# Designs tried in a protein design run: designed miniproteins, single chains, continued (3). Part 45

Each design is a single chain, and the fold is of that chain. pLDDT is the mean over its residues in the fold that is shown.

## One batch from the design tools (miniprotein)

Design m9543
Fold by ESMFold2-Fast:
Structure m9543 (fold): chain A 83 residues (1-83)
Amino acid sequence: FSQELINEILEALFRMALSVTNIALENAKKKGDKEEEIKSLQDGVDLLSKILKQAEEENASQDLIDEIQSKLDSYQQELKKLQ
């Protein structure tokens, strides 16, 4: 229940989400599957949006919130390029 522990847990969840999304995206790109690339980015956007909301509700560090938002924006920009 310390803010430090909450920040550490949220950061770990964020890093895991990035890893899973990047692996899925890399695999889709290797296959040349645009539908899978779009799905991987959409799933990543959904997951990061949920983590961002949780980070804001739990009063996570502003640096962490900003980093999550930056990655969310990056995935949304890539998604727009594929659509």
Scores: mean pLDDT 86

Design m9544
Fold by ESMFold2-Fast:
Structure m9544 (fold): chain A 82 residues (1-82)
Amino acid sequence: NDKEIVKEALKKVIKILEEAGAPEEFIEILKDILEKLDQIKDKKTLIDILRNIGEEVKRILDPEAAEEALRILEEAIKKIEE
């Protein structure tokens, strides 16, 4: 369940980043994380990944595009925390 929440959030964030013209290197990092999610063993690591992605989103995107992506990441974190 937690991994599915993270997968859906990452897929949506990747789409936003692609549409916003974010750096290809960042998009590839997120795709790599998505591929490796099944190897992540604990909830805290999943939350830390989402938080770290949020910090990079704030740095890279303009405020409007960042707002949508950050909302998706925050909702995923809340669902995982219960």
Scores: mean pLDDT 83

Design m9545
Fold by ESMFold2-Fast:
Structure m9545 (fold): chain A 64 residues (1-64)
Amino acid sequence: MEILEAVVSGPYAPLLAAEVGFRAGDRVTLVVDGDRATVTSLATGATFEGRLSALLAAGAITLL
């Protein structure tokens, strides 16, 4: 298990439900366990589960 910090990037990612309830520029915490990533908004408490590689490839988040 690994904890990463990121910010929400990209105003639109239709494959990533994370943008429902997230705003561009919001700070998020990623909890990574194998190929699973749980993204949590520190502002809203919204959560999304997906693959870290898919989030990075879509430009939905930028790692800090």
Scores: mean pLDDT 69

Design m9546
Fold by ESMFold2-Fast:
Parts: C-alpha cells; structure tokens; sequence
Structure m9546 (fold): chain A 78 residues (1-78)
C-alpha cells in the first residue's frame, strides 16, 4: 500500500522552464499538487514514490531543468 506522499523538487534555469516542469508533473497520474516555490523552483506532491519517480522523469525531460530531487517521509529518522 503506497500511501506515503513524496515530494519532488525541480530547479530550472529560468521561469519558462519551471512553468513547463510544473505542467509536465501535474499531468502525471498520482501527482496531487504542483506549484512554483520560486520563479525557478517547482515542487510537486505525489501520492506515493512511484508517482514521484514518474513526475521526476517528466520534469527531467523539460529543457532548462537543471536538477530534480525526490524526498519521502520514510527517509526521516523516527
């Protein structure tokens, strides 16, 4: 059961690339929200790790995306 949400963070070289990355991630099944954290940074909340990995792949295909990171709650100390 994949109920643990995952956060995807994308860094882009400009605002246009960031907006395109947000749109690409929002179209991935299992992504519940995607938003700009700054003009060049996008965050997306996925329902589980699989959706987060798909969102990261979609964002990485956008020209001008420089970095993609995935974080899950299970990486936290207890």
Amino acid sequence: EGMDPALVTVTAENEEAARKAREAMSKVPGVTAAWLTSPTTVSALARDREAAERAAEAASKVEGVTEVEVRTPDDFPP
Scores: mean pLDDT 78

Design m9547
Fold by ESMFold2-Fast:
Structure m9547 (fold): chain A 61 residues (1-61)
Amino acid sequence: SSKKQKILKLTKEMMLLMADVSGAFVQYRQTKTEEAKKKLEELLKKQKEFMEQVRKEIEKI
């Protein structure tokens, strides 16, 4: 069904975003630069917003 396909797509998008966050975290740990910190914070904000969107979609079910 359309709901199952939507959940699968959101799951794949979350996995990719988690990989980006992990990479940015490693970069910040190694460099300790303000630029790496800002990139990590931007990705964490995107992850939080994406999780909130997923929560709202699930609540509509």
Scores: mean pLDDT 81

Design m9548
Fold by ESMFold2-Fast:
Structure m9548 (fold): chain A 89 residues (1-89)
Amino acid sequence: VEEAKRHLEKAREYYRQALEAYNSGDLVKAFQYAKAALDHARKASELLGDEETAAYNRELLEQAKSAEEAIFYAEDALNRTGSALKEAE
């Protein structure tokens, strides 16, 4: 649970950095940070043993083709994984 929490905290940090990069017009960094947020959310869900959420997060990561999509998917992944973490505690 603690390691899953650390990955979710990293995912939230990367999501914040993605929004900051997007707002500053750096779409390349925004995309990279958003994908990092998605990957950490996936790792958190895997550590929680939530196979369905982990599979969903992997699919979102694969489907993200733009900064806007990656940011939108990262927000969804963070919400789903955050709920899974609360249920695991």
Scores: mean pLDDT 83

Design m9549
Fold by ESMFold2-Fast:
Structure m9549 (fold): chain A 88 residues (1-88)
Amino acid sequence: MSAEQRELMREVLEELGPPEVAKTAALVLDDPLISTGELSEATGLPDNLAAEIAMEVRLGLSKAETASDDEVREIAIETARELNELYA
């Protein structure tokens, strides 16, 4: 996955997701190996919510590894939808 595709995913998540979720997702996009504890500390979110956001973003990244730019956008929209359901 290219840096440009990661930025596209970040932009879609920022546009469609709640601000707190978008911030957490951006941290996972920058460091996919970031721990739940580090995410919780950086964002102020509970560990369980931080873990769920990280899981959804990592799943999106995995699907996007060999994807085209249009497919990355579709994956990002689906990821944003799942994240909105977790936050609601």
Scores: mean pLDDT 79

Design m9550
Fold by ESMFold2-Fast:
Structure m9550 (fold): chain A 72 residues (1-72)
Amino acid sequence: LLDELEKNKDDHGAVAAILQKAGLSPAEQRAVVRLLLGKYGVISTPDGVIDEAANAAIDAALARLQAEREKR
């Protein structure tokens, strides 16, 4: 799952499809997106520490994935 997401990190539509195919709940999708953003340096907080900027980045990424899903 993570390897497929890393391979398709710049294709938000593919990422959304992979997350849906995996049957992830909204909470699980949030956790996976958080992990990916941390790996790519978008979230600069240490593991386990979430500030307002990290939460905003996670929410923005999830909204982007949702929008790509709805584009058909």
Scores: mean pLDDT 59

Design m9551
Fold by ESMFold2-Fast:
Structure m9551 (fold): chain A 89 residues (1-89)
Amino acid sequence: SMIGEALGQIMLEAREILADFSERDRNALLTAIVKAARDGILNGLSVDEIAKKVEEAVKKVAKENNLYVSDDTLKKLAEAVKNAVLKAR
């Protein structure tokens, strides 16, 4: 399905972008990313709106876990989400 393909690609790309995080922190961030992306796709949000929801979810989970996620990392995650959603159409 489009959703399964998009989420699989998001997981693969985000795992690489977040490689410098511990496995525990990476998994917390990945869980938030996948949930936000899935919810956005299911609600028919635009690609830009889905990416924004993913950035918001990452910022929230980072704050809850006392993690620093750079603006560069957030931008890379947003681009990965946009590209995966567009490719899966």
Scores: mean pLDDT 88

Design m9552
Fold by ESMFold2-Fast:
Structure m9552 (fold): chain A 70 residues (1-70)
Amino acid sequence: VPFPTPEQALADALANFEKAEKSKDPSVAASYLTAGGISLAVAQLNGASPEDIAAAREKMKEAEKKFEEK
């Protein structure tokens, strides 16, 4: 399929945020945060539930906290 399902896009977003959070290199963390953000936007556009989007945003926030010192 040309577009991922909401479930697939959410899984991709969460995986990228997890990698960003675990990355020790700020530039690597930034690229994973960007990829995760894109996947999260796709999940939202494709009809992911508000609860799933909220959970993914919380995971993004945790990864962003680790990125505060760039």
Scores: mean pLDDT 77

Design m9553
Fold by ESMFold2-Fast:
Structure m9553 (fold): chain A 87 residues (1-87)
Amino acid sequence: MKILVLPHGGEEEVERIQERVAEYKAQGHHVITLVGDERIEADERISVSSMEELAKKAEELGVDLLLTTPALAEELKDLFSFPIEAV
């Protein structure tokens, strides 16, 4: 599946996301993140100017899952049509 990754919070939160990304990549999933976010080992990076543009591009790309933190997941839950996994 295609996974959109949005790192958020402090170093410990980013490390949890990085670990989960590594698991998904080991399972053969395709990882997408934002241009400029070097903290995530992504297969693809997309450029967006807003969260609304991000949601639209993610749907156009056929994203199956958003991986992020609990805080950002709560803020973004109404913007995305696909499931959100919070770590």
Scores: mean pLDDT 83

Design m9554
Fold by ESMFold2-Fast:
Structure m9554 (fold): chain A 74 residues (1-74)
Amino acid sequence: SSEEAARISEEVAKAVRAFRESEEKLRDYIRESEFIQRHIDLVAEVGAEILRLTLGEEEARKFREIFEEFKEEL
């Protein structure tokens, strides 16, 4: 739905913003967001693509790795 798409876009934007500030801020945001925890693969994929297009493959890879760490812990 358009409401679900809007929520995904908002949560991805917040995750990308946190990552741009620091890896630890992204980790903190993932811990605090039940939405991200329930949609971990989708947020990781969309956020990584945004980072790949804006900052390059290395930053996209680091973003995905942080989400994989949480996938094992959740």
Scores: mean pLDDT 84

Design m9555
Fold by ESMFold2-Fast:
Structure m9555 (fold): chain A 82 residues (1-82)
Amino acid sequence: SENEKLLETVEKSAEESIKEAEELEKEGKYDEAIFILDIALGMVRIALGVARLIGDKKLAERLQKIIDRIDKKIKEIEKKKK
C-alpha cells in the first residue's frame, strides 16, 4: 500500500538519523547528536499517528519500537553531557 511505503520510508530515515547521531556521539558532539535524534523522534511520532489512524497495528508496533530506541539513545547521550 502507498501508506505502508511512506511509513517504511520514515523507518529508513529514522535508522539513518540514529546512525548519524551515533557518529556525532563518537566525536563527542552530544548536542548535535541529540538535535538529530529529536528531529527523527518528531517524524516517527507523526508516522505512528498515521499508522494508528489507518489501523496498521504491525507498523505502529515497529514505529513505537523506533521511538523507544531514539528516546533511550537521547537519555544516554544526555547523561554523558553531565
Scores: mean pLDDT 85

Design m9556
Fold by ESMFold2-Fast:
Structure m9556 (fold): chain A 88 residues (1-88)
Amino acid sequence: APLAALLSSAIALAAAVADLLAEAKALGDAAAVAQVSALAAQAAALLTQAFLAAAATGDVAKLSALLAQLSALVAQAQALLAAAKAAA
């Protein structure tokens, strides 16, 4: 896969975690906000690593691994938010 496509996917996944954090904040659930904020921080760190890997070396294998980790964080954030909504 081309580097631009992998970076675009990484940006989209990080944005998805940020959107889920905004939804958690809108619910006013401090516990959900804290949990999703931790995932958003992890997603931001992974996205930074993805940009650095792409800019420095064009490492497709590393970008693919980071993309898989970002996908896992989105799934975790979705599950946390769904649980918070069910509890409300």
Scores: mean pLDDT 83

Design m9557
Fold by ESMFold2-Fast:
Structure m9557 (fold): chain A 79 residues (1-79)
Amino acid sequence: SKEELRKEAKEAAEEARREREEYEELIRNGASATEIAGEALRLIGAGAQAWILKRKAEELGDEEAKKYAEEAMKIAGMK
């Protein structure tokens, strides 16, 4: 259970990094506001998922999973 939660949290952090890189790439390449907004919404979704994973990690006392979830939230722009 803890190993599974840690895997999910780590994967969430990796997903947030991919979405953030795509977002920054669209801005660098002069993409349309619509395209940038679409990627921003994906980042918001990744942050929401990470917030839920952080709550689960706190309830289970899993400091490792909490760390990955917090990193994912930070990457997605959630403090």
Scores: mean pLDDT 85

Design m9558
Fold by ESMFold2-Fast:
Formats: structure tokens, C-alpha cells, sequence
Structure m9558 (fold): chain A 86 residues (1-86)
């Protein structure tokens, strides 16, 4: 449906923003800041399906980089908590 396509497109946009912010903070050694920034970003997404899509895509992409693998697990857990609370 159009709504499903719209949610996927918004989810991709949010994932791109989240990935950029997370990688920027992780490059600075700020793992706690990266976790917080992604959690806040996901909490701000009005469409829950878009937020779920963004979370899955962002975490999946972070996990493919060996430099971010451990931090990606923390980000995944924090994002799961945000989505469960919405």
C-alpha cells in the first residue's frame, strides 16, 4: 500500500540520519552519546512502522562494520526499549 511505501521511505531517511549521528559520536569515542542520540531520534518519529524500519536498518548497517559491532548491540537494545514504550 501507499502507507507501507511511505513508512519505508521515511524509515530509510531516519536510518540515514541515525547512522550519520551514531558514526559521528562513535568516532569521537562517545558510545553513550551515540546510544542516546539514536534513542531520541527514534522516539521523535511519529510513524511507529517507520521507526521500526529505521531501527532495523540502522542496527543492521552498524553491525556490518567491525569498528561499531559492540556499540551497535547497545544501540539495538536502547532502540528496542524506545519502540516497546510507544
Amino acid sequence: SEAEIEAALEGMRVAAEGLKRAEELLAQGDEEGAVRAVAELLAAVPDLEAARFAHGLLVGLLKTDPSWAAAAERIEEAGDRVLAAQ
Scores: mean pLDDT 86

Design m9559
Fold by ESMFold2-Fast:
Formats: C-alpha cells, sequence, structure tokens
Structure m9559 (fold): chain A 70 residues (1-70)
C-alpha cells in the first residue's frame, strides 16, 4: 500500500505540474485526464465517496499523510 500511495502521489504531482505549464488545449486535456485518474484511484484507496469532489491538492495532502503513516 505505501508504494502504491507514493506512485499515485508522484503521478498526481506530475499531472498538476503539467496542467499548470500547459500551453495548448491538448496538453491541458491530457494533464486533466491524468489528474482525474489519479484522484479516482486515490479516492478508492482512501475509501472516499466517489460523489464527494475534493480538490486535487486536498487529495494529494491525504495521500502524503497516508504514505507517512504507512
Amino acid sequence: MKEELEEIIKTLKEALERLQNASSVDERNEAGVDIVKAVKKAQEILGLEPSEFRSPEDILKKLEEGAKKA
């Protein structure tokens, strides 16, 4: 579980950075898809409700806390 959390954290950080630096619609869409996938996987691992939308930054903080405890 710890390794899986660290992989999701890395993916989410990279996707957020790509979104912030994106200069085209295609780049923004690709980064957005990666963020959504990472958030969904994080929600599943953390046991969060799928209908409860949280910011990617909030999810990232929860993942980092989980990785530190594991």
Scores: mean pLDDT 72

Design m9560
Fold by ESMFold2-Fast:
Structure m9560 (fold): chain A 69 residues (1-69)
Amino acid sequence: MKERRERLVAEARELVRKYFEKDDNIDDIVQKALEELRKRYPDLTEFERRIAESAVVAEARHLAAEKAK
């Protein structure tokens, strides 16, 4: 269970970074990453879905803050 959550978080962060290189609109990046995760993991539990969404949003905010420096 813990390993699966760590993998889900890592994949969410990688998707955000990938989209951030091609797009500078944070809302669009978050939406695209979440759509891709829903396609890859249609059978996520509510808890796993919230972890994935939190990881996507946190990474997008982190990258936006770094760009603002």
Scores: mean pLDDT 78

Design m9561
Fold by ESMFold2-Fast:
Structure m9561 (fold): chain A 65 residues (1-65)
Amino acid sequence: SEEEKRKLFEESKKRLYSLGAKSVRFEGDEIIVYIDDDSVTKTAAAAIEAIALGFELGGRVRVVY
């Protein structure tokens, strides 16, 4: 299911960029999303949180704006 998790991450990254996110990256054991707008921040946080709930890897998530 790692392949499925990777697919979900990639799809979410594309969607986040489409919504105006500035960057989405993996930093060691942390997933970082940079957003410049509050509405986009909520959308990105929800998407990343949903992905985090879906994978067996214990990656941490951080949203920055």
Scores: mean pLDDT 62

Design m9562
Fold by ESMFold2-Fast:
Structure m9562 (fold): chain A 95 residues (1-95)
Amino acid sequence: SELEEYAEKLIERLEELNKKLKEAIEKLKKGELSIEEAKEFIREAEIELGLAEIELGVLKIEGIPEELIEKIRKLLDENKELIKELKKLIEEKEK
């Protein structure tokens, strides 16, 4: 269905964000990413997650399968935790 295709695209987008957050954390730990670049990335990631929360709300109303709802929720929660980790690393590196 078109709704399930939309949900799968949202999942792919959240999985890509998850990968980018993990890469940003690793690069920041190695000094390969600046604090300013990490802060901008967090800002963009928080906007993307906010939009994804709204999209999930609409998809729930439209009646997508529970399995897709659960997968999207899990990815949203995982990405929120990665953003918290990245923020903590920035605070520890600021002098």
Scores: mean pLDDT 89

Design m9563
Fold by ESMFold2-Fast:
Structure m9563 (fold): chain A 91 residues (1-91)
Amino acid sequence: MEELKRKARELGEEANRAQEAGDLERTLALAREYADLLLEYAATADAEKAAAAREYADRALEALAAGDLEAALEYDKKAVEAAKPAFEAAA
């Protein structure tokens, strides 16, 4: 379980670095991996929160693909908020 949390944190950090460097292709690839990992982790703790987190993560990826960074960041925050209780509960 802690290994999934570690991978999620590492992917998030790498995605932030790629975004800071202006590497949109790498940012999108890392965001997709992060969304998949987030869904996998949340599903082990709370299926309803997992569904909500996935929906927001999918919308964030769609916004990134469309070049709407503001919408992508907003949906990413909602995905994290939906998944956060599951991450904390699994300690």
Scores: mean pLDDT 70

Design m9564
Fold by ESMFold2-Fast:
Parts: sequence; C-alpha cells; structure tokens
Structure m9564 (fold): chain A 75 residues (1-75)
Amino acid sequence: MEERAAALSEVEKSLALLLGAERVKNGAPEFTPEEEEAAFEALLAEIRAAAPEEVERARELAEERRERLRRLEEE
C-alpha cells in the first residue's frame, strides 16, 4: 500500500529533521542545502533501524523544526 509507505517515509523524514534540529541547537554549523540532503540520506538509512517509539517523539520535534525553517525561508 503506497499510502502506508508514504506515511512511513514522512516519519523517517521527521526523524531526520529532528536529528538535524538537535545538531543546529547544539551549535553545529548550519548546513548548505546539499549538505543537508547528504546528511538526510545518511540519517534515513539509520532511522529505518530506529525503534518505533522514537518515531512519535521525533514527529513533535520535527514539526517545531519545520515551523522554524518555514519562517526563515519566508524572511
């Protein structure tokens, strides 16, 4: 079912965004779009082995990161 696969992919993306947000929060340098994509792909490979319980936690934090990025893109 593509619908389920798409939902899972969104969850994996949320986990990757969460990890990216934590890196920026800890004072890591901001990534260029290309570097973010490379790191994102690497994170996806590891996230696919992540525990399901981390998925729910990542969703909430990923929403905050998306909101912050959206505001920065608008400005």
Scores: mean pLDDT 57

Design m9565
Fold by ESMFold2-Fast:
Structure m9565 (fold): chain A 67 residues (1-67)
Amino acid sequence: SEEELRKEAVELAKKLAEEFAEQVKKYYPDAKVTIEEIDNRVFKATGVSGDKTFVLEVSAETILEGL
């Protein structure tokens, strides 16, 4: 159903943000990483290591467009 696909997209968006956070920590162990959840639809992962900043924003809507 459309509702099930939307739920799967939200779960995938969250997983992608978490995976990005893990990758940042793997290559930059001193990085401070945060994940923000916006309306349970958009996940923003931010990692800061010294003068380097890494940002990934992923939305359930973008995932659905790719399915």
Scores: mean pLDDT 81

Design m9566
Fold by ESMFold2-Fast:
Structure m9566 (fold): chain A 93 residues (1-93)
Amino acid sequence: MEKIKEEMIKTLEKLLEEEGLTDPEEREKALKLIKEYVDKLINVATDEEFAEKLAKESGQPVEVVKEVARLTIKALLTGDFEKTRAEAEKFAA
């Protein structure tokens, strides 16, 4: 799990750099948010109680919330953002 979190953070950091976010202060703030986001995604995907709480707060079925989290994690680990982003957006919108 630690290695998985580290890989996801590195993938997101690389994407920020490719998007042109090269300002050190902005990158530091973005990396902090990325780390919090990655922790939240893993909790939603692996913790039933956390997923159910988020499902109730968002008004979405728990299965949808868990699947969106799993697809996002898969995209971050594989780098296949185009396919996974399109699929995740259909469940979130």
Scores: mean pLDDT 71

Design m9567
Fold by ESMFold2-Fast:
Structure m9567 (fold): chain A 74 residues (1-74)
Amino acid sequence: SMEDRRKRYEESLKKLKDDFESRVTFSEEEKKEMEELIKKALEALENDDYKAFNEYMQKLFSIIDRARKRQAAA
């Protein structure tokens, strides 16, 4: 079902966020932005809006990439 699919994506995205937060230093603002993007991505999935889902995921990975590059430069 779509609800089961959403639950699997929700768990996967939470694990992804937790994994990156264990390895990469994020600001509190970046953590809040990631949580909001995950919420919006899951809402897009509920509406079968895969284009919006992919756009939110791209933004999420951009935050992660920016933080990783900042950490590597320090």
Scores: mean pLDDT 81

Design m9568
Fold by ESMFold2-Fast:
Structure m9568 (fold): chain A 100 residues (1-100)
Amino acid sequence: SLYKKIHEELNELLKKLREGKITPEEAEKELEKILQEYLGVSEEEAREIIEKLKTSEEKRKEAVEFLIEKAKEKGLSEEDAENLAKQFVALVEQIEEQKK
C-alpha cells in the first residue's frame, strides 16, 4: 500500500535523525524527496510545505490540509492521510529541535 510505504520511510527517517545517522539538513532534503516521489508535488511546493510546517501558526494548518488533500488524491483514506500529515509534522519538529 502507498500509505505503508510512506509511513515506513518516514519512520526510518525519524529513527536515523534521532540516532544521529543523518543531519537535520539531510532529513529535510529527504522529506522533500518523499513529497515529490509519493505525493507528486513539485520541488518548489515541497520546500514551501516544509517551511510552513516549521511554524506553529495558521501556515502549518494550511500545509497539513494540503498534505491531506494530496494524499487523498493518491488514494489514501482520510484517516491514513491525517496520520501521514501528523508524521510529517513530528519529523519537522524533530528537525527544528536538533537545530537548537
Scores: mean pLDDT 86

Design m9569
Fold by ESMFold2-Fast:
Structure m9569 (fold): chain A 99 residues (1-99)
Amino acid sequence: SLEELKKKVEEAIDKGNYEELYKLVYEGIKELLAKGDEDAAVDLAMHGIRHAFKKGNIKGVEAILKAIDEILKEYPDNLGLEIVRGLGLIVLGVLKLIS
């Protein structure tokens, strides 16, 4: 389920398991897009960015952005993911300024 996947993403951020975080976000978004669940894919990506921001976790934001960038190579016109990417870059900039 999306809620179980969101929880696993939160746990990966909290534990500093950035390779697992990348894999969860990358595979999760790909699976959701393959099923036509575009809103769920965007929700997953946004949830990860928000949780990493809440935790002040720069590496978590970077891992999620890498996953989104890789997905956007296959889905270059996905506006929802492009918006999440833009917000993630803003979040990354803010965290680097206050760290």
Scores: mean pLDDT 89

Design m9570
Fold by ESMFold2-Fast:
Parts: C-alpha cells; sequence; structure tokens
Structure m9570 (fold): chain A 96 residues (1-96)
C-alpha cells in the first residue's frame, strides 16, 4: 500500500529534519503531510497491516516470536496513535 510507505517515509523525514534542527515551518509541513496520511491509514486496515510489516522487516535480528509480537503490537496501537495525531492537529488548528 502506498499509504503505509508514505507514512513510514514521512516519519523518517520528520526524524531527520528534527535532528538537523530544521525551522518550525518545515517541521509543520511534514506534520501536516503526516496527519493527512494518518487519516487514510486509520480508514484502511490493510494499510495498518502493511505498515506493521514494513517496520518488522527493519528488525531482521528478531526471532519469529518477537517479530509476531511486534507486528501485533503495531497493529493494535498504531490506529489509536494515528487518531491521536489527527485529533491533536485538529485541536491546534482550532486554537489558532
Amino acid sequence: MKVAKEFLELLRQGAAATRAGAPAEELEEIVERLVRVAKELVENPEAVEEFARLLVEQHPHLDEEERKEYFEKIKETLPGQAQALVAAAEARRAAA
């Protein structure tokens, strides 16, 4: 799913920009894109599963049981975290 890959890429981009001390405007643009993708991710269970799969693939040192636990934890927690991100962004816009 393109949505899962975009979400992962935006998380990496945001982390890199934060470490580089990017201006607030650049960080806000990344967050806005992340919120848009998060909305699509929340509405698509297949995208959540694909994202979990992509994250697990980044940890080849994990055994089969650890990989399954991590996969299930991501699937369980990611929708709530994505919803919280969207809600926080909407609250910030309402306050501005």
Scores: mean pLDDT 77

Design m9571
Fold by ESMFold2-Fast:
Structure m9571 (fold): chain A 109 residues (1-109)
Amino acid sequence: MTAEEVEEFSKQPITAGTEFEVETEEATAKLVVNEDGSKTLEGVTKQGVTVKQVLTPDGELTSEATHEGPGKGYAYTKRKNGQLVEEGSKGSFEVDGVKIEEEPVKVYS
């Protein structure tokens, strides 16, 4: 998406069940508008990491990444109005030469 298309998309009243496909240089993803007004982005990176993001109408963004390749891993972050409030990971996996290992859940106040 261009910056103008993203801005236009943000201003449109989107009906629940509306679906868009988004392709970037690093990932292919599908954006879905849910019945509660939340938006879900689900996709796969070129490294085989499955990514899921959920943006609620209240400005909460949850991002999740799962890898089923060498090493199995799961990582997530939660943001409220752009501020990181929670993060955690399970297992171990490698993305772009970076090894992600299990870390305790961190909650930011």
Scores: mean pLDDT 66

Design m9572
Fold by ESMFold2-Fast:
Formats: C-alpha cells, sequence, structure tokens
Structure m9572 (fold): chain A 84 residues (1-84)
C-alpha cells in the first residue's frame, strides 16, 4: 500500500527541484502537469496550486502558459517564472 508520507515527500522534493530549476534559469519550465500530478497522487489543478505557492514563497511570480500536445500526445504546459 502507498503511504501519504511517501507521496508528501515526493511532492516536496518535486516542488523543491522545480523551484531550484526556475531560480537557475529565465526560461519557462516545460511540464507535463497531468503526468506529474498523477505521479504525486493529486489533481492537475491541485498540482498547479501547490507549484504556484512554492514558487511564490521563493520570490517568484508564476504564470501558466497555454497547454499543447507533444509527440506522445501528452499535455505540456509552459510555466513562466520571474523574480518578484
Amino acid sequence: MGTEMSQEIARQLTLASLVASAKSTTKPLRLDVDRMAELLGISPGEFRKQLTAALEANGLAVTFGKSYLDEEGRRIVDVHTAPK
């Protein structure tokens, strides 16, 4: 059985990694939001909320771009970040 503790750790590590990536580059983060949310056991909307909160807590303004399909049919979203 999965544990909520393992899912929470995975979520915290994922968010920390994305924050570090956003702070090291001015380029948008290209994310498969649907897949990432599924791997973390949350909805895509909840993932967007938590990512926004983590980025804003680290001094970054967040904007989600339009979703588009990649060559595998996955919905990709460009996440734009800028220093506040």
Scores: mean pLDDT 77

Design m9573
Fold by ESMFold2-Fast:
Structure m9573 (fold): chain A 71 residues (1-71)
Amino acid sequence: GGLALEAGLAEVHRLAGLEAARKFGELAHQYIEQGDSAVEAARKAVEEMLERGVLDEEQARRVLEAIERAE
């Protein structure tokens, strides 16, 4: 289940930098620990980062597209 997480991480890093990529990884890991699949955890991490203003709407959309393509 790593491909969706890897795609999301790479795209967050490209668009928003290393600190944002680390935050994405931390959030996705928390959701996986709570029982979500890697894909669902990645989507929830993007949504939370958008709500917190770490990603803007366009960046979040592009990251979600990368996650979807990696499924």
Scores: mean pLDDT 86

Design m9574
Fold by ESMFold2-Fast:
Structure m9574 (fold): chain A 85 residues (1-85)
Amino acid sequence: SNKQKAEEIIEKNREFLEKHREEILEKVREELKKKGIEVSDEELEEVLEAAEKALTEGETVEFPDEKYEEVFTIALRVIAKISKE
């Protein structure tokens, strides 16, 4: 059923994010540095937590500014890339 498929995807995403959290954090930092975007470790952890909740709980993310949105977009891109490796 569609509900079972959604639940399986959510569980897979949760397990993946838990297993690869440190790798995701490192790769997001590398991409931010390449783009000249300065983010504190605390701000980056908050964005990653929001990305994890969006992928696992379908939580609506409110972007306080364009910088947050860009960091969030990079985080999702990095997660997608690592998931294909």
Scores: mean pLDDT 74

Design m9575
Fold by ESMFold2-Fast:
Structure m9575 (fold): chain A 89 residues (1-89)
Amino acid sequence: MPELYRPNPELAHFLHVYTGETRETLTLEEIREMLIFVARRLRLFDPEDPSVVDLSDTPLGRLLGVDRVDLRDRAALDELLRTRSTLVE
C-alpha cells in the first residue's frame, strides 16, 4: 500500500488553487505529478535544461522554499514534499 501524506495547509491550498485537488491525503507520487503539471502550466522550465524548473520569484518557489528543482532528482523532490506534509498512519 502506498504511503499517504496530508499536505500542510499552504501546500493543500496551492494544489486546490492550481489543480482543483480536494482530497485530504495523497501519495508523494500524486503530489509530484500535480506540481509538475503546475510547473508546466506556469511555464517554469529552464529553457537550457527542460528537466530543471526555475522557481525564482514564483508561488511554487515560495511554497517549497527553493529557487530551482531538478525533476530527475526524485529523492530531493520527495524530501521537500515530506517537509511540507504529514505521513498518515
Scores: mean pLDDT 77

Design m9576
Fold by ESMFold2-Fast:
Structure m9576 (fold): chain A 90 residues (1-90)
Amino acid sequence: ASLEVILKAIGLILSLIGLLYEFETREPTEELIEEAIELAEEALELAKTNDVPEELKELLKKQLLEIADILEKQGHLEAAEKLRKLAEEL
């Protein structure tokens, strides 16, 4: 795997951890929900390179599913479903 791809994956993981914290500590804004979807789409494009280690893909998938679960519990059903579909593609 290329160092660039690994660093991008780690960056996405850290960003998703930050969003998980935000979603647990306050009501999600449409802006934060859109950020989560954008990060998920970026993770999927990165995975398309076949250069992301399996352990990092599994961690990204786990974080996306965790965010989707939080959003579903808060009534953001469409965003939750979109995140789950993107996570399944990883």
Scores: mean pLDDT 83

Design m9577
Fold by ESMFold2-Fast:
Structure m9577 (fold): chain A 84 residues (1-84)
Amino acid sequence: MMEEYRREVLEKVEEAIRELEEAGELEEARKAREAFETEAGKEYAAALGLLDKLAEAGDAEAGRALSEKYRPVAEAFMKVAEEI
């Protein structure tokens, strides 16, 4: 279920954001929270699916351009995917 999956991912992302805050990465933590509050709700499936497909397709340049703008979201999703 997408609702259940989103919940699992969101909990892991919250942990990642807290780790960033504790590490002194306050700017990155704020960007991650803002991105997830705004982007995660609307582009949740697109962000996850697009990042996964770009990585699988080997399109590193398109993936890099995406992660430059969505770096906090992309890194949080990548960390969550590695732990899931």
Scores: mean pLDDT 56

